# Designed miniproteins, single chains, continued (2), part 56

Each design is a single chain, and the fold is of that chain. pLDDT is the mean over its residues in the fold that is shown.

## One batch from the design tools (miniprotein)

Design m6053
Fold by ESMFold2-Fast:
Structure m6053 (fold): chain A 72 residues (1-72)
Amino acid sequence: GAEEARRAAEEAERAAEAGDLEAAAEAARRAAEAVKKAKTAEEVAKAIGATLRGIGAVIDAALRLGVAAPPV
């Protein structure tokens, strides 16, 4: 649940800092999957927060590496 999302978000940040955008995106996806496994409202809130942090790190790294933004 929340701990899995937090760990995955931390992995996404670490991979993004290393310039490994593929690993960062995979870790962010795992954080999103952890939200689905949350058992309580508290876990859901924590998992969502961690997932958003991880996604933000991936987006920031992608922009710095010159990867195109998603078409939305």
Scores: mean pLDDT 68

Design m6054
Fold by ESMFold2-Fast:
Structure m6054 (fold): chain A 65 residues (1-65)
Amino acid sequence: MEKLAEELAKKFKISVEQALEMIKLARELLRKGESYEDVAERLAKKFKISKTQALEIALEVAKHL
């Protein structure tokens, strides 16, 4: 978890704390059966990132489920 947060923080130029919150939200939504597109939309809106970046984060989180 922490290592993934550090990697995402470096890639998207965000804080490790923000990356952890994104990972937590993405995992929660994916486990609830939300689609990658819906997860990406929620991440993009909440964290003020692009849908493309949000989708990439959702896909990376899914690899660790």
Scores: mean pLDDT 81

Design m6055
Fold by ESMFold2-Fast:
Structure m6055 (fold): chain A 80 residues (1-80)
Amino acid sequence: SSASRAALAEVLRRAAERAPSPRAAELLRTAARAGEALNAGKEEEAERLAEEAERLAETLTPEERAALEKAVREAAEEAL
């Protein structure tokens, strides 16, 4: 639903505030923007942002990836 997508985007934005690095924060913000664009019916923009998020994810170290996953999980638990 659009409400669930909006809630997820907000979770990702909150997770970005506690991200382990500027790269991880940018990934989370880009993913949030992709969800927001999809919720607004901007499918082409959402697709471009999703591709950007995937490229950013590939630049993360394993340690940054683990910390990012923890930040997202914690933000999601706070939202639920």
Scores: mean pLDDT 81

Design m6056
Fold by ESMFold2-Fast:
Structure m6056 (fold): chain A 94 residues (1-94)
Amino acid sequence: SAAEAEAENKKGMEAFLAGDYEGAIEHFTKAAELAKDDPLLQAESLYNLGLALEAAGDYEGAIDAYRRARDLLADDPEAVAALDERIAELEAKA
């Protein structure tokens, strides 16, 4: 449900701010799975997952998460442009 996905996003953000990137990845992954019926919340969860994966040094995983978020935000040209730029920056580092 959306409420369960939001709760997992909150736990993920708390873990991320504490520097627990493994915990953040776990919670944001659960949030994205729980948000299957809410594309904006799923995109937010996948974007947050990408940030946690980058912080953990998993650039390939971060690119995958950002691409999935981008696909869900296809109707938002500003969000697509920002994600495309971020993906290109990470591809240069991978």
Scores: mean pLDDT 89

Design m6057
Fold by ESMFold2-Fast:
Structure m6057 (fold): chain A 80 residues (1-80)
Amino acid sequence: SIKEETRRLVLEEASVTVEIINLYMKLKEYEKKAEDPSLSEEEKKKAKEKAEELRKKIEELLKKGEEIAKRVEEAIAELR
């Protein structure tokens, strides 16, 4: 059923959105560590590397979210 498929897509979109939010929170922590004057240069470098990894993961999930959003729009259009 289109309604059941739409519900699954909406739940997948919600799940991806939650993951993105969690990754942004983690990114904010590592960005703060990278700028912390009390930390060693080595710790700051590791924090920068982790921040870069998180940014790439966020970009991947944003693309995934866009794909799911398009599928949701198509499914909703079928309900009209």
Scores: mean pLDDT 85

Design m6058
Fold by ESMFold2-Fast:
Structure m6058 (fold): chain A 74 residues (1-74)
Amino acid sequence: NSEKAEEYLDKASEAKEQGDNESAAEYAKKAAEYALKAGDVGTAWAAAVMLDSLGKKELAEEIRKKIKELKKKQ
């Protein structure tokens, strides 16, 4: 899951560089889903930052809320 999260985050960055903000948002969303399943707070946070930068503020906030719940377990 962590490896897939990083792969999707890389794809999101590439899509954003190409100006494909819609694909970037979809890849960042998938990166966050895999990162959260793996307990990978760092990758989940990076995905949320990317989604926020793409105007997906509500989705980014939901991911940040899930990150806070994961941190409470630590």
Scores: mean pLDDT 82

Design m6059
Fold by ESMFold2-Fast:
Structure m6059 (fold): chain A 72 residues (1-72)
Amino acid sequence: MELAEAVARARELVAADAASEEAKRAYREAQTLLLAEEDDEALRAALRAAGASEEEIEEGLALRRNSERAAP
């Protein structure tokens, strides 16, 4: 499952029933893929598909970039 597809699926399932085990599992899978994604453009595309604002997308990318820079 591609990152954008996983994020979109999680968003739809959470919107339909956030308390369901399927929604919780999809959310965890999407989050794992987001943390593993190394391509900034793919990450932007996935977050945009999930309905994140441009400000939220850029903030997320800045935090990721700073975390990678801080690691030895």
Scores: mean pLDDT 68

Design m6060
Fold by ESMFold2-Fast:
Structure m6060 (fold): chain A 61 residues (1-61)
Amino acid sequence: MSVARAVGLVIRGIGLELEGDYEGAAEAYREAARILREAGGDESLIKKLEERAKELAEKAK
């Protein structure tokens, strides 16, 4: 998978978060983290994306 796709998903997640769509933002961040993990990306960044997605998913309830 392309790192460019993961970057696009992070940008999408930020936009959704600004609109108050916390569930959509959480899904975008989880997908970005998954792609980065498969591509051998930075583990610290992956953890931050996964943690942010978890926080937003809980906030959406």
Scores: mean pLDDT 82

Design m6061
Fold by ESMFold2-Fast:
Structure m6061 (fold): chain A 56 residues (1-56)
Amino acid sequence: GDEKLEEIIKASEEGDYEYLKEVLKERMKTADEEDRETLEKGIENIEKEEKKKKEE
């Protein structure tokens, strides 16, 4: 499979939100418009979880 995709899934399971956001933002630079919208929603979901688990 896509090694990067597996790495993203693992980071998601481990709660590495900073890494996940960075990877998705990098993918947005090379993605088409449809994929960019999907990735943007992914980042938004990660930020939601990050906010929920942060100190404040």
Scores: mean pLDDT 72

Design m6062
Fold by ESMFold2-Fast:
Structure m6062 (fold): chain A 80 residues (1-80)
Amino acid sequence: SLSELVEAGASDEELLEFLTEYLGVKEAAEYLLKAVKYARQGKLEEALEYLEKAVKALLEAGKLSEEEAKHMLEALKSLR
């Protein structure tokens, strides 16, 4: 899982490859990786911004429904 890779000290390249294969959308994978990095630095605002970008990229690629994306974005907004 992503959490196991992060805990094992996986490189940025390894994390990006894993996320790209799992999501099928490289742009969303890049945003998720940035979100994880900011979260680990305690930069919650930046982490939430990149999570929102990842959700939008998945929606645009047809990997999420409009309703799923809306619920995820509302949940992220509640954490601000």
Scores: mean pLDDT 77

Design m6063
Fold by ESMFold2-Fast:
Structure m6063 (fold): chain A 69 residues (1-69)
Amino acid sequence: AREDLENSEPDPNLSPRLQEIAKRWEAGELSAEEVLERVRQAQLEAAEELAKKEGKEEELARAKELAAA
């Protein structure tokens, strides 16, 4: 019963994808490591999608380039 603790950590801004991950986690289909990996992937995809909607794709790409330098 880690449901209450895990529910305190998920970012609600990623609702559809996080809800799918949480659903599979509750069903016991995902390990904790798989949940973390999927959450990370969902966060990256949501950030890219948001950047596209706001026209900030270049800013996101530039930030990644600066982080790699």
Scores: mean pLDDT 65

Design m6064
Fold by ESMFold2-Fast:
Structure m6064 (fold): chain A 102 residues (1-102)
Amino acid sequence: MKKIKEEEFEETGANGIRVRLRLKYTEDNKLLEARLEVETPDGVRIVAETKPVLVDGKPVYAARVRVLKDGEVIEETPVVYADSPEEAFGIAAEEARRKLAE
């Protein structure tokens, strides 16, 4: 029987920027999925997401970033693939930081 654990962390910075991180793990504490949400006080939300996918028969991790304004997707990055969930999350988090900085 396959069980998945979920953890959530939330932090608010001095400038009113809210950061929410959601992580999904296997029973063995191996990272499967990560979702980072950054929300600005003016209604811009940046979502960085990583998940396991199968590409050309090889299990890899997909990373993508979306920018939403007033609930609508205004920008989406191309999917990037990595060999580990940590690497995929690192790619998505750095892209989210770049989107936040303009």
Scores: mean pLDDT 78

Design m6065
Fold by ESMFold2-Fast:
Structure m6065 (fold): chain A 75 residues (1-75)
Amino acid sequence: SPEEEARRLFEEARKLVNEGMEAYQKGDKEKAVKLFKEAIELFERAIELSTDPELQKRIQTLLDAVKKALEEVEK
């Protein structure tokens, strides 16, 4: 279902965010930027597919946080 796909994409995006944070901590800014951009794409897709307001709110919160992190990493 679209809702199950949304949850799967949300989980995958969260894993990419964690990998991006680890890359940034290790000084690999290029890898961090790539991973954060991929995570943003998956979060945006997850929000479009989800009809659960609570899930949409959780996705939006993390999406906003990752966008801020990307701005900081890119300077």
Scores: mean pLDDT 88

Design m6066
Fold by ESMFold2-Fast:
Structure m6066 (fold): chain A 68 residues (1-68)
Amino acid sequence: RERILAAALEVFDRLGSKATTADVAEAAGVSRGTLYSHFPSKSALATAVVGERMRRMADELDKELPAA
């Protein structure tokens, strides 16, 4: 799953809305069936990518905003 999300981030950054599930599967080195088992639609994949971007941004904010 994490491998697919990492590949999806790269593919969506490069192709934006034109990115396909096939492009993501190829970049992740998985079958389209494996990708669909984790993300049943392009919308589900796009939602997960947005969530992953926000999570990484929050992780970076935690580094920039040190605990008191």
Scores: mean pLDDT 70

Design m6067
Fold by ESMFold2-Fast:
Structure m6067 (fold): chain A 64 residues (1-64)
Amino acid sequence: MKEVEKAKELIKEGKKADKEGNYEKAMELYEEAIREAEKADPMNFEAGALHTAAATFLTAIKSK
């Protein structure tokens, strides 16, 4: 699977875990999404957006 597609999938799963109150699982999934987005081409705007989204969600959970 391409890095962008995998990052998108991981963010979706992380949001699901967050809604279920499983913050530990959500954090792991967002961190994995950040790593996958970082593997994509630097000029890929979607990868940059996914990196920002995952980092934002991760920060929100760490603030709980």
Scores: mean pLDDT 78

Design m6068
Fold by ESMFold2-Fast:
Parts: structure tokens; sequence; C-alpha cells
Structure m6068 (fold): chain A 68 residues (1-68)
């Protein structure tokens, strides 16, 4: 149950990252939303593969936010 919700939150985070790619004026705001969703996904994930994937996505989003 927690993994299904974590996967959904991580997928939603990915949507916000894609939104940031197409809307550079809102890049920071959209990346902050993605980061929040990935953090929630990591907190809920019990599957180590899902958690590792979400942590990698979070790291990339945080790196991009530092550049924005």
Amino acid sequence: MSDSLAAALAAAGGIWVVAAEVDPERERELLERAIELYRRAIELAEDPELKAWAEEQLRRAEERLREA
C-alpha cells in the first residue's frame, strides 16, 4: 500500500520536472514541487528499488534547482 502511494507520488514528481523543462519562468517553483513529492515518496517507500530511484530523481532535481 505505501509503495503504491510512493510510486504515484514519485510519478507526480516526474510530471513537475517535465513541467519545469517547458516553463523556464516557473522552473524554481515547479522543481520545488517535484522535490517535495520525491521526499514524500522516499518517506513512504519500503521497496529498496523504488526508494533508490526516487532518491536519484530527488538528487537530480535538487542539482537543477541549485542552477535555477
Scores: mean pLDDT 80

Design m6069
Fold by ESMFold2-Fast:
Structure m6069 (fold): chain A 120 residues (1-120)
Amino acid sequence: APSLTVSGGGTFKAGSSATLTAKASGFDFSKSDFLWWRQKEGKGEEFVASISKDGSKTSYAKSVEGRATISKDVANKTVYLNLNNLKVEDTATYRPVAVVVEGTVLSFIEGEGTKLTVVE
């Protein structure tokens, strides 16, 4: 079945960097747009970053702009979200979503959440 396997969460110090990874299986990685969402405790999900299928377009939430980089590794079928200069406010469960277009059909493949905890 189509899947996204997520890693890179854990506990980090404020001011450090973390790289979250989503490895794709069972669908066409090169034809998929990717998004990262996060959910803070007691809050709804918020957008973090996106990258287009060809890698030419990226978008970032204002809260992470200048600190986040999203990238695609087509050879390894992996999407990276690099977060620099981590803040305590970045503490959340992060989840990747692939948007797959097959003809006229739009499908969403969701990864499991990974928890990022940022401490002082």
Scores: mean pLDDT 88

Design m6070
Fold by ESMFold2-Fast:
Structure m6070 (fold): chain A 80 residues (1-80)
Amino acid sequence: SPMDELQAKIAQAVQLIKQGKELKKQGKYDEAKKLLEEAIKILEEALEFARKNNADPSLIETVESLKELAEKLLKEVEEE
């Protein structure tokens, strides 16, 4: 279903954020940046998909929060 596709995108973005955080802790900033940029891209696609498919407002808020987290982490690694 469309909602299964949305959940898959969210799960992928969460995994990329987790990997990006771990790479940042290891000082692998270029690798962390790449994964965080990919997570942001997926979350932007997820937000567009969620809004077009009238997803639960709580789910939209979750995607927006994840995107904000990924953007914050990206800013931190770009300043290293």
Scores: mean pLDDT 87

Design m6071
Fold by ESMFold2-Fast:
Structure m6071 (fold): chain A 62 residues (1-62)
Amino acid sequence: LTEEEVEKIIEELRKKGVSEEELKLAEKALKALQKGNYEEAQSLLKKLSEEVRELLLELVYS
C-alpha cells in the first residue's frame, strides 16, 4: 500500500458515509498494514464496525 492508495481508500469510505472517527481508525489500520505491522492493523480493524471493516477489506483486496 502506497500513501496515494491509502488516501484513495479513505476518500471512498468517506463517500460511502463512514464517520470521521472510523475514518481515522481505518487510516491507522492501513498505515499499519503498509509498515507490515499486522498485529496493530488487526487490533485497529477490530475497533471498526463490521460494515466499515467489510468495506475496507473489499477496497484493499479488490
Scores: mean pLDDT 81

Design m6072
Fold by ESMFold2-Fast:
Structure m6072 (fold): chain A 64 residues (1-64)
Amino acid sequence: VDAVADAIMAQPPEQRGEALVTALKEAPVDQRGPLLSAVLKRAPADQREALIKAAMPVFAALTD
């Protein structure tokens, strides 16, 4: 998951949310949490809220 998180963070800030959502959908269910965590650890604090908001629909779909 770390290599994928690095690839997401290499994107321009405005594209990181889209890249994260795509990577989460492609990841096995058990790796989605670790991937989100790895991205958030790399993200500046001001981008973390936006990334969490982008990821939330993916996790909500799994809960239903």
Scores: mean pLDDT 76

Design m6073
Fold by ESMFold2-Fast:
Structure m6073 (fold): chain A 62 residues (1-62)
Amino acid sequence: MISEAVNLFGKAVYLEGRVPGPWELSSLEGMRELARYLAETSKNPEARELAKRAAELLEQSL
């Protein structure tokens, strides 16, 4: 579900303290790429898990 993916993405970004760019905010592809990046690089385990799930759901929606 795209809505759930966007919500999980927002939570992961918030926990990481990151500000997404316009492409990441307006594009599902951009959200997926940032979510994948956070899933691989985040030092916060909760943010990493949320980012991983968001990336999976966004990939299914593309």
Scores: mean pLDDT 75

Design m6074
Fold by ESMFold2-Fast:
Structure m6074 (fold): chain A 100 residues (1-100)
Amino acid sequence: SEIDEYLEKIKENPDDAEAWYNLGNAYASQGKYDTAILYYQKAIELDPNYAKAWYNLGKALAKQGKYKEAIEYYEKAIKLDPEYEEARENLKEAKEKLGE
């Protein structure tokens, strides 16, 4: 039902970055990280300043073991929102996983 609601919003307004971001979150919550990544990328394409979308894209990539890519997106989220503590914490964890 939540996925259907976001799909209806996107059908009405395909430029709704928040709806794409929320759709990504719904798929990530199901462990469907490949699908979540596609929707987060669409949200970022529409709103490049969407710090939460950059952060969640990084998280989804980290769940897939893609730590180098996750680091880049966490750094982007922190540049957009320097107070983003969760992004800083996950950046440190991803660097440890990569041996940095």
Scores: mean pLDDT 90

Design m6075
Fold by ESMFold2-Fast:
Structure m6075 (fold): chain A 55 residues (1-55)
Amino acid sequence: SKKLEEIKKKLEEGLRIALESLEKHETDPEVLAEQKKLLEEQLKEEIERFEKLFS
């Protein structure tokens, strides 16, 4: 649905901003990689949750 697509778009944009902020502040490459992975996994779970909610 159109509303779900807009929500997904905003969530993806929020993730991108968060990742850019993380890269600016976190200098440890291993910590950075793990935090990026967690944020991406959280985004996938959140999107799936909204897909089920709006279906």
Scores: mean pLDDT 80

Design m6076
Fold by ESMFold2-Fast:
Structure m6076 (fold): chain A 61 residues (1-61)
Amino acid sequence: MKEVTLEVPDDLTDEEREALIKGLNERVLQLPKGIDVETAQRLAAILERGERVVEVKRVPR
């Protein structure tokens, strides 16, 4: 299983970030508010490949 770092906008709350990581690792995609198309595509790719998110980096928009 490949481990990946996910980059997300820095305007996500800690609760949204934790829910996103948990969902991805459980293969459930729930998009929090403020997710852009680019990030959504990344999330979909991670789910399709069965990759595990081990680190999340916040990046400025």
Scores: mean pLDDT 68

Design m6077
Fold by ESMFold2-Fast:
Structure m6077 (fold): chain A 64 residues (1-64)
Amino acid sequence: SALTEEAIRAIEAGDYERLERLLVRAVITDPELAREMLEAVLRKARELGDEELAARLERAIQSL
């Protein structure tokens, strides 16, 4: 989805404020999309070796 693509671009740019805003918007608007976005961003965080962000995203997915 377009929002998932924007979230991946945000993580690649290190724009964590934008990433957080996109995820919050998705959770409020479409919880199923939010789960898919979190899983996609988690895969990207792992590819980039950002273990701290990956751990935060894993906790967010578990809270859904």
Scores: mean pLDDT 81

Design m6078
Fold by ESMFold2-Fast:
Structure m6078 (fold): chain A 66 residues (1-66)
Amino acid sequence: AAAERARLRAEGERHYALGREAAARGDYEEALRHYARAIEAYLAAGDLAAAERVAEEAAAVEAALA
């Protein structure tokens, strides 16, 4: 349903924001957990573009840990 997709997309946005805040604090493990939740929510919402964008940012955070 449209309402369900909107809710899942909002959930993705919430986790993405929390992930960015964690990354800004240098808490990269917490950031990656939130990015994973955001990707799951965006995929469930059918928003592939948003999921890909978050996955790219997660990859950048993982690279920063190396």
Scores: mean pLDDT 87

Design m6079
Fold by ESMFold2-Fast:
Structure m6079 (fold): chain A 65 residues (1-65)
Amino acid sequence: SMEETEEKLKKGIEAGEKAFEAGDYEAAVSIYGQVLKDAKELERYDLIEEIEKKLAEAKEKVKQL
């Protein structure tokens, strides 16, 4: 259902944020990358830009390690 899809995307974003806060930037990249793929497949354009921004930030942090 759409509600189950929304919950999955929300939990994915939350999991990515948790990894980022823990300093596990490689895990954050992996999680956000999967959430972005799911959002694109579901054509959730309203979330794609937000997730892409979070993913880019996590990738930049990995580059600084």
Scores: mean pLDDT 82

Design m6080
Fold by ESMFold2-Fast:
Structure m6080 (fold): chain A 70 residues (1-70)
Amino acid sequence: SKEEEAEKLWKEFKKLASEAVEKAEKNNDIETLKKLAELHEEVIEAFNESYEEGIKKAKEAIKEIKELLK
């Protein structure tokens, strides 16, 4: 179901976002910290609109965070 997909993506997003925040804090990377805060707000806002928008935004945010973790 879309609810199960949304829960899975939200859990993955939160895990990756936490890892990226820890890495950025260690490197004193203020630009990345700001980007992560923006992505977090965007994902929350999208899920408040609908599961469809939340799923779409979470997938985009997950891809961006994975690039930040390389």
Scores: mean pLDDT 87

Design m6081
Fold by ESMFold2-Fast:
Order: C-alpha cells, then structure tokens, then sequence
Structure m6081 (fold): chain A 60 residues (1-60)
C-alpha cells in the first residue's frame, strides 16, 4: 500500500540519519523497517516510538 511504501521510505531515511545514534536505537529502527516491509505498520510504529524515547534526535 502507499502507507507501507511511505513508512519504508521514512524508516530508511531515519536509519541514515541515525548513523551516530546509540546501537539500541539503530536496532529498533532496523526492526521497525523489517516490520514495515512485512506490512505490520502497528509493530513498526511501536518500535519507532521506543527508538524515539531513547534518542529523539534520531527520529525527529
């Protein structure tokens, strides 16, 4: 869907920006990207929220 493609694009960009973010934040964003690719946007959003709690600057 368009929403899945948009979420994937946003997460790929977030991972590029998170190059210097804590390892835990990068792992959460990578997991979110995998769930988004599988169409599980709910789980992807949950993981993005956790990443933002750890490093808001990486997912702003």
Amino acid sequence: SAAELAAIADLEEALKKAENAPEETRKLLQQALEYARQGNLEKASELVRKAREIAPEAVS
Scores: mean pLDDT 79

Design m6082
Fold by ESMFold2-Fast:
Structure m6082 (fold): chain A 84 residues (1-84)
Amino acid sequence: VPLAVALFEAEVDYLIEKGEVTEETIERLRQAFLDLARYELEKFYGLSKEEVDEYIKKIENGETPDGKRVREAFERARKALEEK
């Protein structure tokens, strides 16, 4: 999942820099992250659909280092949205 996490962080930080953070862009980035993370877990790590679903749940809850990074990126995006 490190590829999906790194790309998500870079995209969030880019949108913050450009002042283009909106509720819609945050949701689109979240969906893109989930799609890429599922692909990475299935294709690069060989996880089953059930194992992928469990791992995604842990990421969304911030229970892993990857999940904490994703949560922190969402927090940065949310704060940027509130400052507009």
Scores: mean pLDDT 78

Design m6083
Fold by ESMFold2-Fast:
Structure m6083 (fold): chain A 86 residues (1-86)
Amino acid sequence: MFTPEERARLEEQVKKDLEYVIKEAEKMLKSDKPVSPREILALRFRVEVARAELDLAGYTSPEVEELIKKAEELIDKLEKRYEASK
């Protein structure tokens, strides 16, 4: 399977992707503009890809799990905001 160096690179890439999702979701939540379902779906897809990559690697870290949880919580807030705007 992956070398330790390859696993470290994968974890760093996953962290960057999750941090991007978190920042983007926070920006959308701070905006008073309507949230599009396409934007919410795109963020959710990025989180699902991150989970799949970690599953394929056969490892996880507490830091990554906390980032996934935070990303999912922010996406859930965006979905509730979208539902309220219908």
Scores: mean pLDDT 78

Design m6084
Fold by ESMFold2-Fast:
Structure m6084 (fold): chain A 79 residues (1-79)
Amino acid sequence: MLSLEEIKKLLEELLELAEKVDPEIADQVRYLLSRAEEMSLEQVLAAVKGLLTEAKGRLPDNTELLEKIEEVIKRIEEG
C-alpha cells in the first residue's frame, strides 16, 4: 500500500499537468493535496475517480490528462 508521501507525490505530478491543461481540475487537485493528511485512502481514491469522471465529461479529447489521472488511480489501488 502506498504511503501518504507517495500519494502526495502522485497528486503533485497530476497537479503539474493539470495546471497546463485545465485550471478547474488543477484547483481541485490543489484542494485534495491540502486535505490529503485528513483523508482516508478510500476518500482520496474516490476524489481522484471523481476527477477522472469530470475530465472524461469536459475534456474527453485530452488523452494525456485522462491517462495521468488513470495512472494515479491505478497506483493508489495497486500499491
Scores: mean pLDDT 84

Design m6085
Fold by ESMFold2-Fast:
Structure m6085 (fold): chain A 59 residues (1-59)
Amino acid sequence: HMKTETKLYQVEEGDTVEKIAEKFGVSKEDILEAIAKYGLGDPEDLKVGDTIPITLPVP
């Protein structure tokens, strides 16, 4: 298993899965998996104030 760091991100107005992925330098797939894993609903219907735990690779 690779070493990873989890960041909690709070969804802001106008955020999309792709924009959040770009902010953290991760793939869109990584964000989609986090949404599915934590039961946050539809990734195309993100709610402002929802918290997405984003797993980042660390050296």
Scores: mean pLDDT 74

Design m6086
Fold by ESMFold2-Fast:
Structure m6086 (fold): chain A 69 residues (1-69)
Amino acid sequence: MAAEKAEREAELVEQVKATLEYLKKEKDKAVKEKAIEMAKGLAKKAREMGYEKAAEALEKAVKELEKLP
């Protein structure tokens, strides 16, 4: 059980990092705003489910995207 959870969390963290790098290059403001709202919701759910590393990665992604013009 714990090993499966750790594997899923690692996959989520990598997906968040890859998506963040892609979104940092995105020019459509509406796409960025939608991604920020989705990431905030996912971070809250990840913390509720105990995926603390995934939640931290999502929270960092939100902050980075919000700093972009």
Scores: mean pLDDT 76

Design m6087
Fold by ESMFold2-Fast:
Structure m6087 (fold): chain A 69 residues (1-69)
Amino acid sequence: MTAEEHLQAAIDALQRGDVETAVEHLKRALELDPNYKEARVILVHLADKARQEGREDLAAEIEAYLKSL
């Protein structure tokens, strides 16, 4: 699976409401291409939404991952 294929899988997961699967695919896209700005922007948005929804563990996980890039 390429970085682009992982981004598409993440978008498909979000359309199904599967945020956890989307986050996993976005992380893998960035592992393959750390400069993939679109994947990074979506992760930042998901971290913000997770915090707003009270999913603090998920928000913290995404934020820690983004800081590791």
Scores: mean pLDDT 84

Design m6088
Fold by ESMFold2-Fast:
Structure m6088 (fold): chain A 80 residues (1-80)
Amino acid sequence: VRERALEADIRVGVAEIAFAVLRVLGELPEDVLRRFDELVLRARELIRKGLEGDEEAAREAERLAEEAERLAREAMRAAE
């Protein structure tokens, strides 16, 4: 359980770094930024619960981490 939450935390963190770089470059549409920020906030709450031993929260955090990664890839493609 905790391992899943930790992996999700790392994955969300990597996506945040990618978005921070794109934000500095001024390449991101506001809609994409807003969607990403909402995903990160929700994922962080679920990661915290998963680290406390909530298996359902850990699984949902994993799903949101995947969505954050997908959104980061979409933003990178849009910047091409």
Scores: mean pLDDT 78

Design m6089
Fold by ESMFold2-Fast:
Structure m6089 (fold): chain A 59 residues (1-59)
Amino acid sequence: SPEDLGRRVGESLAEAGFTPEQAERVAERIADELGYSPEEKQKMVEAARRAAEEVLRRR
């Protein structure tokens, strides 16, 4: 799902040292490449940001 993919992208990028803002930008690009609808893209981007924020809070 868009949310599951977004979460994985956000977690992976945050673990690699990227910011939540950078995770959002990567998720936007992936959603565009996958042909996601605006709603699906928003869900993916939001999930990526939240996942990245969660990883950074644990550090």
Scores: mean pLDDT 85

Design m6090
Fold by ESMFold2-Fast:
Structure m6090 (fold): chain A 69 residues (1-69)
Amino acid sequence: MEKELEAEIQLALGYMWAAIGELLASRGDYAAAAEAYRRAAEIAESTGTEEGKRLAEEFRAKAAEAEAA
């Protein structure tokens, strides 16, 4: 189904942006890491799924952590 496939693709993109955030944070680029995590959260939330909502909350928390660093 088109909507189901779209949600899967968006969730995968969310994970990729979160991975970019982790990489940036590990290099000390905290501002860029926070931006990547915020993008990951927005993408995860856009899936409209319970999994996406849960991941968006986690990614937002990581963005806040990066901004505080």
Scores: mean pLDDT 81

